Designed miniproteins, single chains, continued (4). Designs and how they scored, part 31

Each design is a single chain, and the fold is of that chain. pLDDT is the mean over its residues in the fold that is shown.

## One batch from the design tools (miniprotein)

Design m13054
Fold by ESMFold2-Fast:
Structure m13054 (fold): chain A 90 residues (1-90)
Amino acid sequence: SLDALLQQAQQDLAAFQAELDRLVAAGEITQQQRDILLANYQAIKDAEIAKLSMTVDQQANTVVKMQAPQSDIIALVNHVSDVRRRRAQA
């Protein structure tokens, strides 16, 4: 349901915010980088929810205009986490 997707999006956002705040506290990223990553993540999630709430015709029009890969943001967060883990294991 749309409500379940909205709740999941809020949980995903909270988890991403917590991870970004952790990275800032650890000195792995700056506050500016955190704000940019969070804004990009919010934009991607808002676009996903908007697409699911539209009619078929409106969804088709949205798909043509929406090509934002979440993977780039997730890959960056995972890369920083992996660097930290390798450093801790050295």
Scores: mean pLDDT 63

Design m13055
Fold by ESMFold2-Fast:
Structure m13055 (fold): chain A 69 residues (1-69)
Amino acid sequence: GPLSEERIDALAEREAEALGLDPEEVKERGLNPPDTEAVRVAREIGEVLRKIGDEIDRGIATGEPLPKG
């Protein structure tokens, strides 16, 4: 299943207990997430956002206003 907030919290709690840190700090410092469906979905969203940015930049470079409408 997708990586849930509860799963991330559980992993952060385990890491924090081992390191003597707060779970929120562990999440911020970069928990190594497992290669999960949620991580792949996040990557796909990033790719879509980058594509939108590229389209805006291309419109600016061609001198045509975006968005149309």
Scores: mean pLDDT 63

Design m13056
Fold by ESMFold2-Fast:
Structure m13056 (fold): chain A 68 residues (1-68)
Amino acid sequence: DLDDLTVLLRDDYTTRVDRLTRTGPRDTRIMDDVLLDRARIGLDTTRPYLLLVHRDRRRRHRLLRRLL
């Protein structure tokens, strides 16, 4: 389905952007911080995804901000 394709593409971009934004040490030594980061990324990705009318637009907006 088209929706499934969009979700898959979103995941790819989210993972790439997440890697780009998390340069260097991710959590030093605390596992709790890793868990918190995971939840934060989920919320950050899901919230704009639901708020935005177009999921594809949300992804483009994130990339645009990355360039700036």
Scores: mean pLDDT 51

Design m13057
Fold by ESMFold2-Fast:
Structure m13057 (fold): chain A 64 residues (1-64)
Amino acid sequence: SLEEEIKKKMAEILRKMAESTDPEEQYKLFKELIDLGYKLGLITKEQADVLYERFKEALKAEEA
């Protein structure tokens, strides 16, 4: 099913995030993960936008 395909994709993204130390790659992977959550109807567009911004700020704080 589409849901099973999306869950498999999310698992792959989570694995890549665990393996990556590059903030830019982590941010791209996080956006993909959140986009899939939005497509599944788990979150709203507004929630997705807030999560992107908060994750980006968290990465900046880690680098500072």
Scores: mean pLDDT 79

Design m13058
Fold by ESMFold2-Fast:
Parts: C-alpha cells; structure tokens; sequence
Structure m13058 (fold): chain A 67 residues (1-67)
C-alpha cells in the first residue's frame, strides 16, 4: 500500500497546484483519480478528510469561475 499512498498524496498536491493555476479541468481529473485510487485503499480518517477538503476546493473554484 506504500506506493498507492505516495501516489494518493501526489495527486492531492497536484490538485491544489492545478486550482492555484486556475486549471479546473485538470483539478477535476486529479480529484477523480484520487477518489478511484482511494477506493482501492483503506483510507485513514485524515486521508478521507483531505479528499473532502479537495472536493470542496474544486467545487468552490468551479462556482467562482462560472460567476
């Protein structure tokens, strides 16, 4: 599971970078990849909370861009 956890952490880091860059399509793709990877892992409470935070950031940025 070590390699999967490293990939999961990297996907979330890249997601935050994509949001900062205004690349919402990339951020959405990275979020979907992180969710798919997470479904194959026993996520800790901390990792689940990070996914929830990432989801809120992506949705918030998408709403702000559409305004």
Amino acid sequence: MEEKREKFDKLLEELYQAIDAGNLEEARTLYDEAVKLGDTMDLSTEEVNRLVAARLLVVGAEIEKEL
Scores: mean pLDDT 79

Design m13059
Fold by ESMFold2-Fast:
Structure m13059 (fold): chain A 81 residues (1-81)
Amino acid sequence: SSMEEKLRKRLEEYEKDIETLEKNKDTLSPEQQKLLEEAKKLLERAREALEKGDIETAKRYMQELGKTMAELYELISEQLS
């Protein structure tokens, strides 16, 4: 698969995860909600870059989105312990 196809698939996966979290936002702490809003903004920026064919910019936003999502899931996991 092309890099663009890989980025698009990963974007779709994060979009689904963010939609699930957004539907359950009332169960999230204020810190977790802040990270969710940051993830949503990074998702939008990555999508815009990908639509414009700016693969390098899309990759950068996807890396930041991945880090933000990892941090969000870590905080959620810690609350369940």
Scores: mean pLDDT 85

Design m13060
Fold by ESMFold2-Fast:
Structure m13060 (fold): chain A 84 residues (1-84)
Amino acid sequence: MMAVAEEAARELEKLKTVEELEEFLKEAAKRAGLTEAQVEDLKNADAATLEALFRATDRPEELRAIVAAHAYALAKQKAEAELK
């Protein structure tokens, strides 16, 4: 399980744009069986909520989606900070 999260984090480090991270999140969520509404909830979740979900889940596909949501949130915050 830790290996899955670590591998996902390494893959996410190679992605540079919010759009690339969003596509990764959508693919990971689709593999986890999540709906589009659940993907939007993950995209809008704060870091504390995502951390709680990460600790609560024992399913590799859901862990991958949560890790992707964390990376997406950080990239989105950075992109929004660069836009005035």
Scores: mean pLDDT 74

Design m13061
Fold by ESMFold2-Fast:
Structure m13061 (fold): chain A 57 residues (1-57)
Amino acid sequence: LPPPRVLSDKEIDEIINRMRDALENGREVVFDFTDLDVPTADRLAERGSELEREYAK
């Protein structure tokens, strides 16, 4: 069975940077969470929530 998609810290940072850019411009952020392994999805969601919370100011 091929492993589920696991994101490195660099890849997560790239996604978070895209989310940040979208939030800065008041745009809706779109990211595909499907087929990620559970730890990667959880970590990305946690960082995304923190970013949204900080950037909503």
Scores: mean pLDDT 68

Design m13062
Fold by ESMFold2-Fast:
Structure m13062 (fold): chain A 75 residues (1-75)
Amino acid sequence: LEKALEELAQAAAALSESSKDPSYWKYAEESLKNFQKIDEERGKEALEKAEELKDDPDKAHEYINEMAREISAEL
């Protein structure tokens, strides 16, 4: 549970940096894949949404932060 929030936080941080340096997208993708191993349904949704918003990393960052907030409220 804590591990899921940790992976989402790392993904959000990497997505924020990817707007300045595209190489950070790879770190965001890896963290989201790790999240998917913990929560398959939400992780798949997060990965698909982040890939869809690949050309707008700020929106991807907002989406992942919102998901982390929702999960944090459930725990």
Scores: mean pLDDT 76

Design m13063
Fold by ESMFold2-Fast:
Structure m13063 (fold): chain A 69 residues (1-69)
Amino acid sequence: SKAWDYYDKGLLAIQNKDYVGAGRYFALSLQLNPNFAPTLALIKQIREGLLLPPEQAKVVLDAIEETLS
């Protein structure tokens, strides 16, 4: 699905250290499906500090909020 496509692009953006791009892709995934469990679980892990250092996590989360606003 397109929600999965954006989820994968977000993960690739993280691997490339494009944290703003990652947040935008995760936001696009949630715009297509607000209850999309893989993207929601990943965002939860980012908020909990399990995936990225705090500064990088904040960039991703801020980009998600900005894109959804």
Scores: mean pLDDT 90

Design m13064
Fold by ESMFold2-Fast:
Structure m13064 (fold): chain A 88 residues (1-88)
Amino acid sequence: SMREELHRRAEEMRRELRELRREIAELLQQGQISPRQASILTFQILAAESELDYALRSENVEEAQRQLENAESLIEAVREQIQRLRRQ
């Protein structure tokens, strides 16, 4: 069903968010990013997790899809920021 696909996609995004959290922790431990940069990235991850939570609790499938798209955009933004920081 469409709701089962939404749950599967949300679980994939949760795995991506866990991987990003690990990468942020590693960069911070290696001194490649500041505590402030790590905090900003973590706050964005929390925002994405909030969007996923809202999507899974939404009774409207179209609304849930928009919330998943918001979460995906936030995940992409964090990923790109990490890649930029690694290049410095």
Scores: mean pLDDT 86

Design m13065
Fold by ESMFold2-Fast:
Formats: sequence, structure tokens, C-alpha cells
Structure m13065 (fold): chain A 91 residues (1-91)
Amino acid sequence: DPEMQRLLAEIERLVAELKERVRAGAGLDAYQARLNAASGRELPPLSPEELIAELEAALAGVRRDVAAGRLTPTELRALVRGLRANLALLK
């Protein structure tokens, strides 16, 4: 599905952008709280490197769910919107 592949590529781009913001040290505490809420779990206090690792793990989970047919284009579009909103708030 070309739309599914395009949406996954956009999610990968947005995650890479978030990783760069985390490396820059911007809004880490607020971002960690938001990541915990989005993941549905409590993460321990994380360094920038640990937050980046969690973002990479979350992306790997999305890739597995897409491959397994557990995510629809509608759900991927919702993830893209959420990631864009997070990036806008961290500016």
C-alpha cells in the first residue's frame, strides 16, 4: 500500500526530528511526560540518550504493527498529526 509506506516514512522523518530536538536539550521533562502518556506506560527519568532509545523502540513497534496488519492508514495519519503537534509545542 503506497499510502501506508508514505505514512510510515513520514513517521520516521518526524521521529528523527524529535530525536534531534531531544539531543538539543529542549523541553526534555515536558517531552518525557508526553511520551509516557502517548506510550501508555510510566518511564523512569530518562537522559536524552535514553529518550532517543525509547523513540527508536516505539518506531520499531510501529513498524512491526504495520507489517502485522494491526495499524490502518487512518491510525498512521493520527500518529503523524500527534507527532507534528508535539514538534510544534516543543518549539
Scores: mean pLDDT 75

Design m13066
Fold by ESMFold2-Fast:
Structure m13066 (fold): chain A 61 residues (1-61)
Amino acid sequence: MSSEEIAQELVKVASKLLNETPEENRDALERGLAQVFRDVLAGKLDVSDLPKRVEEVYKKN
């Protein structure tokens, strides 16, 4: 996937999860999602694993 496609998919999933998360936990979730995005860009995480990793971040916050 292109970087643009990765960014669009991440924004879509992140927006949904942030809207479902209480404001008090939103900062922690945002930091976790930012780390996931950095890992994908650094090649430490495959784009195909992005939805699963995002769900894990959401579940922990």
Scores: mean pLDDT 69

Design m13067
Fold by ESMFold2-Fast:
Structure m13067 (fold): chain A 94 residues (1-94)
Amino acid sequence: SAAEQEFLRRLAVQELRLATEEAIKLMEEKGASEEEKKRVVELFEEAIRLIEENAPLEEIRRVLDEVVKLLSKYDPEFAKRFREGSENMLRLLG
């Protein structure tokens, strides 16, 4: 239903906002540059915007894949868990 899809989109946005905070803390602990931290924030904000605008799942997946690629430089295990969580989230939104 439209109400269920709206609820799931709001949950996905909340999860990505929390993931942004966790990613930035992890990147800071690993000595990431301010430029790379800014880039990951911009990618998360783009993914959130695409979800809020009901963009095609393939576009959302593309942005989240860029987040995974960037995070894998700092923590491959965190990046893997984020990828798995993102795939589950996209499955629920489709």
Scores: mean pLDDT 89

Design m13068
Fold by ESMFold2-Fast:
Structure m13068 (fold): chain A 99 residues (1-99)
Amino acid sequence: MEELYEKMKEFLLSQGVSEASAQLMADVATGKLTDEQVRERLKEILEANGQDVSSYTEEQFEKMIETLRKQAELVKKMLELGITDADEAEKLVLEELKK
């Protein structure tokens, strides 16, 4: 439960992911956020990084949300399996992309 959330956040931070992005991915992986809430947090992160959110279309946000959810699920599975090795991570990514 909260151990998975903390473990995901710590792992992502260790990989150089920003704190805001790591927290968003952990919240997504634990099922706490709706697509609308994910969109709002993505806009905040983009604005904090100096990006103009008005330059993004609704379709681009939907693709970013889908990508983020897939990435969050992959990181969750990696941690559940104890995978921290790059080769094993790549194998898991390829299996998930095949669905």
Scores: mean pLDDT 72

Design m13069
Fold by ESMFold2-Fast:
Structure m13069 (fold): chain A 79 residues (1-79)
Amino acid sequence: MEIAEELRKLGNEAAQKLYEDGRLEMAVEVARLTNEAVKAIEEGKFDEARELVQRMADLLEKAGYKEYAEKFREIAEKL
């Protein structure tokens, strides 16, 4: 599914940015949540995927990564 690939790419970009900024624990968490959300989409569990994507958006917003949070929210709207 195109949305699973879009989410995987965004999650990897966000995790890489967090890693570069020294936010290592958050980078690992975003990568983990991205993998779980992609798996949920591939299994047709769209409600679970939406909850996981919203959790990533909230985490990023609280950490000051507002632009990434908005991109994750846009993906949640498509689910």
Scores: mean pLDDT 87

Design m13070
Fold by ESMFold2-Fast:
Structure m13070 (fold): chain A 61 residues (1-61)
Amino acid sequence: MVSDALQAELAAASGRLRAVHSTEEVYALYEELQRRVARERLSSVEAFRLAIERMRERVAA
């Protein structure tokens, strides 16, 4: 079960990513995340944590 806290954290990270990166860069990251989730058969919680981590890394770079 995905917690409200994880959903809020993902929304915040996604908002920051969109403020710093182009639409094309954001979509490329989303495609990468979707492929990895499918390939590794990640749970919803694991998928959210991965997305938050990768978005934060892109904002920090």
Scores: mean pLDDT 76

Design m13071
Fold by ESMFold2-Fast:
Structure m13071 (fold): chain A 81 residues (1-81)
Amino acid sequence: IDVKKLIENAEEVDSWEELEARRAALTEYPAVFKVGDNLYVEVPKSDGARVAKELEKLGYEVLEILPGADADTLTIVFKKK
């Protein structure tokens, strides 16, 4: 899965509430969203470390790792350096 391509096609969401609704409805992972100046990727926990490393390689800063929509997913918060 090409994380760079997912970032380029990230869905813009106007609020955290819309992001929560969208991540809860996801059927495919990873998925990237943009809220304000921050980017959010929803990933399976098993892929979290790999995706975080790919974001760093692409020149992004990982700000925070949050619990995802369910027990098996994570939301990684990141921005361009």
Scores: mean pLDDT 81

Design m13072
Fold by ESMFold2-Fast:
Formats: sequence, structure tokens, C-alpha cells
Structure m13072 (fold): chain A 55 residues (1-55)
Amino acid sequence: KADEVVEELEKRSRPITHPVTGKKFDSIDELTAYGILENPAASEEQKAVAKELLA
């Protein structure tokens, strides 16, 4: 869609709650990043990228 950038920004800023843990996140991106941080198979590089998404 032509407005995909607006949709992405909207979702990135819209808070979301994890359905399993009940934790609140600022956006879907942060929810995904949190999953990466919790993943024991994730590399330090993946975790660094996830932290950048959180910041």
C-alpha cells in the first residue's frame, strides 16, 4: 500500500500487550525484539539489533 510507511510508524508507536506474558510493550517491534532477547539461540548480534529497536 502507498501508506505502508504510515502504517508501520503507527504500529511501532502503538503499545501492545504480549498475549502470553501480559507484559506491555511500546510497539509490535518491541514485542518481537523482546522475543529475540528471550531466545537462547539468538546471537549477540541479533540481541543488539533488538535493543536498537527498543531504543
Scores: mean pLDDT 63

Design m13073
Fold by ESMFold2-Fast:
Structure m13073 (fold): chain A 73 residues (1-73)
Amino acid sequence: SSTEELSMSREGDTLTLTFRFTNIEEDREVEIPKLPGYELKAVFLNGEPVPIADTVLLPAGEEAVLTLVYRRA
């Protein structure tokens, strides 16, 4: 079974959400949260930039780290 941990950090107008997924049994689409008053500026999967979209595909594996960078609109 997959597990999920969320951490958040804020620095001025920038809000960073980091999701750590473990035991991903099959490729899984996850929805990127929409935050009132914030715009999504960057998405990173395992430290690599990925295209900004409403969802991101997590590959099956032991661990994946999804980092979302938002800025106040």
Scores: mean pLDDT 83

Design m13074
Fold by ESMFold2-Fast:
Structure m13074 (fold): chain A 63 residues (1-63)
Amino acid sequence: SANERAREAGDRLLAGDLSAETARELAEAMKENGAVSVADYILRLLEEGREEEAARAALRFTG
């Protein structure tokens, strides 16, 4: 489920996996759960090549 994928991606970010892939997984799951604005922000950072900033944003919203 989207909730399960968001939880797993969030756990990886908290464990120090600040990868673009994990940030994208969290953002896509958040979008499916209705957190569209936050998800679109993270996805836009990834599209702009700002991968570290996207991962930090994803980590901030994983709480």
Scores: mean pLDDT 82

Design m13075
Fold by ESMFold2-Fast:
Structure m13075 (fold): chain A 77 residues (1-77)
Amino acid sequence: SIEEEAEKLKEEVLKLSPEQQVQAARHVVGLGKQAPKKGEEIVKLGREAEEYARQGNTEKAAELLAEALKKMLEALK
């Protein structure tokens, strides 16, 4: 179930523009700071995704955002 959700989110993230990926990464960082578990990992992935998105590396940004979302879903358990 979590793997299916992560794959679906990755496809949606790949459709985002670099500007939208930067905004998504900032939201992920904010959520990671509020998470009691795996928050540090989520924040790190979100910040790296933001940097890649700003450099126009849309594919790497989407990959990192999908990983961060997967970690966030795991943390909600």
Scores: mean pLDDT 80

Design m13076
Fold by ESMFold2-Fast:
Structure m13076 (fold): chain A 106 residues (1-106)
Amino acid sequence: YLELTLKNLEEALGDKFLAYQLLANIVLSKADPELAEKVRKARKETLELMRSIQDDKEFRKEVGDKLIEALKRAAELGAQGKYNEAAQVLIDTFEEIKKELEERKK
């Protein structure tokens, strides 16, 4: 079920990242407001850093794969009604990506 839904969103948008952002918004709408705000802040900061590596196709693929796995895990938690845990998975993943991006700039 979830795999088919994510595949359909990816095909419709032509971008796995955009498709999974839509799924993350569903989790954010049901999570505690403070956790939802942390996800939005971490996502914004990570996307701003990713703009500096937009030409690094290999690293963008690695980041994309990490986001896909995190969104898949968050969706599994969301299906169980664990929206706060799903939001925390997204926060942790964005913070990990942000740290790795900052380290690679050196």
Scores: mean pLDDT 69

Design m13077
Fold by ESMFold2-Fast:
Structure m13077 (fold): chain A 86 residues (1-86)
Amino acid sequence: SMKRYSIGITAQEGDGKASGSIAVLDQDSKLLLLKTLPEQPSVQKAFDAADKEAKKWAEEKGMKIVSREVFSDEKTISARYTLEEV
């Protein structure tokens, strides 16, 4: 069976700065990684940093991103990735 993982990233504005976070789950929804990234000057920059970390994690684990969904509002950008073995 092909191994699958999910990555969630969220960038949120607060107190004139923005913070990004990344969570990685396995097929059984077990949390493998939860990490908050250094503050960025904007929610877009925080999202870009989290997106880069998600892609780096996938590459280092030999996984490919097979789907990507992005959601945004005035204060938050989030994305969900589905990953499969290459």
Scores: mean pLDDT 85

Design m13078
Fold by ESMFold2-Fast:
Structure m13078 (fold): chain A 107 residues (1-107)
Amino acid sequence: SELQEKLLELLRKAKEAIEAGDIEKAKKLLKEALEIAKKLEEVSDEVIEAAREVLRAAFKRASDVAKAIGLVLDAIGVLLEAKREGNPVKAAIGLLEAALKLLELAK
């Protein structure tokens, strides 16, 4: 869908912004990505993979290791619920919300 293509573009740009150290741009892009994800009934495996890459990039920028680990464990809880429900949209949203929270630890 057009919304899935827009979401994928935003996730790729967010990852690039995180890797460049532009955390404020990354947060803006991820907030926009979350609003799109919440409107979707289905997401592609490509979107899930892009969301995983964003989460990994955000984790690498987190300075508070203990809080970062806690946020990842919380994300695993959401992912387990998403798997139980067969809900890939919930999985994508959980990954992006965790990434956004990790970016708050970058500054």
Scores: mean pLDDT 87

Design m13079
Fold by ESMFold2-Fast:
Structure m13079 (fold): chain A 81 residues (1-81)
Amino acid sequence: METTEEFEKLLPEAKKAAESVGAKIPYVAYATAIAALSARDMGIKNPDLVAIAKAATESAESNGYTFNNAMSGAMKQVMKM
């Protein structure tokens, strides 16, 4: 799977956001980074990474600790921006 330079630059910030909301699973950082790139593609210049990470974490905690559940929460937050 090819990662873009934008993903590589965004991943450390997404990891920091995930850690700030108490996320202990790596999937939250990855879901946050992917969702933030989707937000930028939609024209959102400065997506709130902390809000995305929080939504991803809450979705995973409520529905089960899977990448799909973290991603679902992250994308729902992007759609509200």
Scores: mean pLDDT 77

Design m13080
Fold by ESMFold2-Fast:
Structure m13080 (fold): chain A 88 residues (1-88)
Amino acid sequence: SVEEEIEKIKKEFEEIMNDPSLTAEERVDKGLELLKKMKEIYEKETDPAVKLRIKSEIERMAFELRLKAVEDGLDLDAVTERVNEVLK
């Protein structure tokens, strides 16, 4: 189901955000790949209620990625531009 696919991506995202073996840049790159997958699911979804839930999850993940990147010492504006490029 779409819900199962979303939960799998969310789990992978949390694993990436909490993986101490990744560099800051690798964490952003992998996080953006998962945001792109969520965006693809969002674009294919036709149910407006499910679509709204997916959008909410994307917004939450995008915020968490930006926050973690700043905590890891990356430039907020640069990471925000990369997030916006994926989600436009």
Scores: mean pLDDT 90

Design m13081
Fold by ESMFold2-Fast:
Structure m13081 (fold): chain A 84 residues (1-84)
Amino acid sequence: EENLKKVDEALELIESGDREKMLEALDKIIEVALKLPDVRVGIGYALAAIGLRIEIERGGDLARIAAEAVRLARALREVLEEQA
């Protein structure tokens, strides 16, 4: 369950509200998404996380981005639970 652990770690990092920790969390989400057996689903989650990462780098609203990142991470966690 290394992938579930990484998503849980990402959720903790997002909840910190720290910019650098949110970037680290999104990198973890991208890594896990790209390891999904369904490449189409995995690419979808990875692209969503990459988009949020770009918004942070461009000075986007961290509170809004954190809310989107939490939704994304929870959806990815659900996919991983279905594959367990």
Scores: mean pLDDT 85

Design m13082
Fold by ESMFold2-Fast:
Structure m13082 (fold): chain A 60 residues (1-60)
Amino acid sequence: MSFTQEVLRYVGDMLLQVGDILDAERRGDQEAIARHREALAKTREALAELEKKREQLLKS
């Protein structure tokens, strides 16, 4: 129900995923880097959809 709280949870998930990418880069694990980048992209997409829903409810 709180879009602000949901946004903050997604931001937290993104920070953890960035940490996973950095750890994979340190190990030189190219496949892990690719997987974590995809996970980050999905989280960013979910956050963008949440913000679009909020805007549509307020303006449409």
Scores: mean pLDDT 79

Design m13083
Fold by ESMFold2-Fast:
Structure m13083 (fold): chain A 58 residues (1-58)
Amino acid sequence: MVRTREVYKLLEDGKALLTKIVTTPENEVTVEETILDEEEYKKYLEKMEEKQKKALKE
């Protein structure tokens, strides 16, 4: 089964490092790292809050 994990880490200067870890059925691990600007990080948090609000409303 394919498993995807997302981890974010706050960096200095208001940036964040987003790490996406994908494990394939062959047990191969692919790691994708993306640096988010302060603006991009705020948008990411906003999307996460919207998902949580929908889950709580249900």
Scores: mean pLDDT 72

Design m13084
Fold by ESMFold2-Fast:
Structure m13084 (fold): chain A 113 residues (1-113)
Amino acid sequence: SLEEFEARLDEAYEKTLELMKKKGVPDEDIEKISEQLKKFREAAVELARAIEEGRPDAKEAYQKFLEEYNKLLELIDEVAEKYGLTPEEIREITAPVREAVQELLDYYLKKLE
């Protein structure tokens, strides 16, 4: 369900920000990530809605989703590198978001067929 997916995204966002704070990322960079997480969330929810409603613009929503997701990953990598986080720590921090994204992509590709 869309509501279940939104709740899972919100949990993933909270975990991501919490883990970065625990790793010593300062508030100003947490705020930058939070802003991009919000944009990503809006795009992910819009894509999920377009899929559920069978909208003809689902392909365009998917493109926007990928754009915001890639921006989020690039920003996390930039901030992680700035504060000396390891590749393993980056994988841990991004795991909840990546899991939610994989679920959405699997659902989207399945609906296209």
Scores: mean pLDDT 81

Design m13085
Fold by ESMFold2-Fast:
Structure m13085 (fold): chain A 90 residues (1-90)
Amino acid sequence: SSKEIVREAMEEVQKLVEEAEKTLTPEQKLKLDMAFGVAMVGMAVGIRLNDPDMTINALDMLARQAKEMGLDDLAKKIEEVRRKVEKKVK
């Protein structure tokens, strides 16, 4: 189901963010945590409204924010999660 796909994506992204944060400064962690929080809200609303585009947009925004912070590997991995979600729900 689309809800299961989104929940799996949320778990994958949480793991990716936690791994990235192991090497970040407190200031970088705060910025990434804020971006992650916004993305998780977007994904949760997407589940509630049965709107997979909200989930895809939330992942796209998080990947762009990671890239702007210089976290290119994290951004690429989030983009891979976004692609898997889009492929399975469309």
Scores: mean pLDDT 85

Design m13086
Fold by ESMFold2-Fast:
Structure m13086 (fold): chain A 72 residues (1-72)
Amino acid sequence: SPEEQELEQRLQRLLDEIQRINETLSPSERQAVLERTLALVKRLHQAINDKDLDTARQTLDEIESFLRELKS
């Protein structure tokens, strides 16, 4: 659906930014970031599969907040 495509495009942009930041981190920090990112991505995809667009949007907002923490 168009809504699913929009959510996936938002996710891809966030993942690209997380990857760039991850390249600047120590190996242990990268591992922690990867584990949290994978958990959030799993939650987002589960919400999309369940047609729960509200939970999907909330999960993207959580990923954006996590990215903001990484930049601080």
Scores: mean pLDDT 86

Design m13087
Fold by ESMFold2-Fast:
Structure m13087 (fold): chain A 70 residues (1-70)
Amino acid sequence: EKLKEAKMYIEENKYEEALKLLTEVVVNSEDEVVVRLASEARFYIQIGGGKKALEYLEKAILYLETGKLP
């Protein structure tokens, strides 16, 4: 849920809200794959790489939906 919400915020150019959600995922998730992908997305938002941030979020969402490593 939170990763899909963060994706929506990025698509709406609401980067501050997306960063807050991604920080919550990084801090509270026990899945190391999700933490790594969310951390990469957060990094790219901070440097102005919104397209790359979306790519990492889509990988995290796909991983959670399918159970397959990206």
Scores: mean pLDDT 80

Design m13088
Fold by ESMFold2-Fast:
Structure m13088 (fold): chain A 106 residues (1-106)
Amino acid sequence: MEIVEELDEERRKEMEEYDQYVLDTLLPVAEEAYKNKQPLPEVIQRILELQHVLRLAIEEGKLEEAAERARELGAPELAEAIERGDYAEALLLMMREQKKLAEEWK
């Protein structure tokens, strides 16, 4: 039980780091585009589509549709994780792809 609590704390830190990245990097970009009446950059659209893929798999149980969408977005490893039902790995792979896309836009 104590070991599980320590692992949960480490996972929480990873989630907090990702949430902070979204707040510091992705949300300001989206707000700037909205304020300037500009279309969202394709990179930001792909980031949002990756999040939608996990939503389809987890909330709707549409694993096949989610995996196909992940492959269309160029994330085949994410598709494989979804097909296995490994949602923890799928979440990490999604976050890594979102970071890569945002770094290219930086």
Scores: mean pLDDT 70

Design m13089
Fold by ESMFold2-Fast:
Structure m13089 (fold): chain A 94 residues (1-94)
Amino acid sequence: MSPEEVAQQFLSDLETLLRYVQENLPEKTEIQEILSQAVSEIREALERKDYESLLNIAEQAVKELEAVTDRSDSAERWLVALMRHLVKQTKEQL
């Protein structure tokens, strides 16, 4: 895959994750805000073909999710783990 295709796939996965959280965890507004902001900023970085900024935004979003998520909540733990996995895979392919 080209870097652009890898970054586009990551944006698509992140948009899918945001939609999932909006539909299944509608009360988790802080998580939704973090993911929504990350989607917006990643889209802008992708339009500029700035993959370094895209990865920095993604890694910052993981840190923000870790700060607001409850480790006793299985859904929130899964969400953080999935986000970390997506960021790691994208970083290895870019």
Scores: mean pLDDT 86

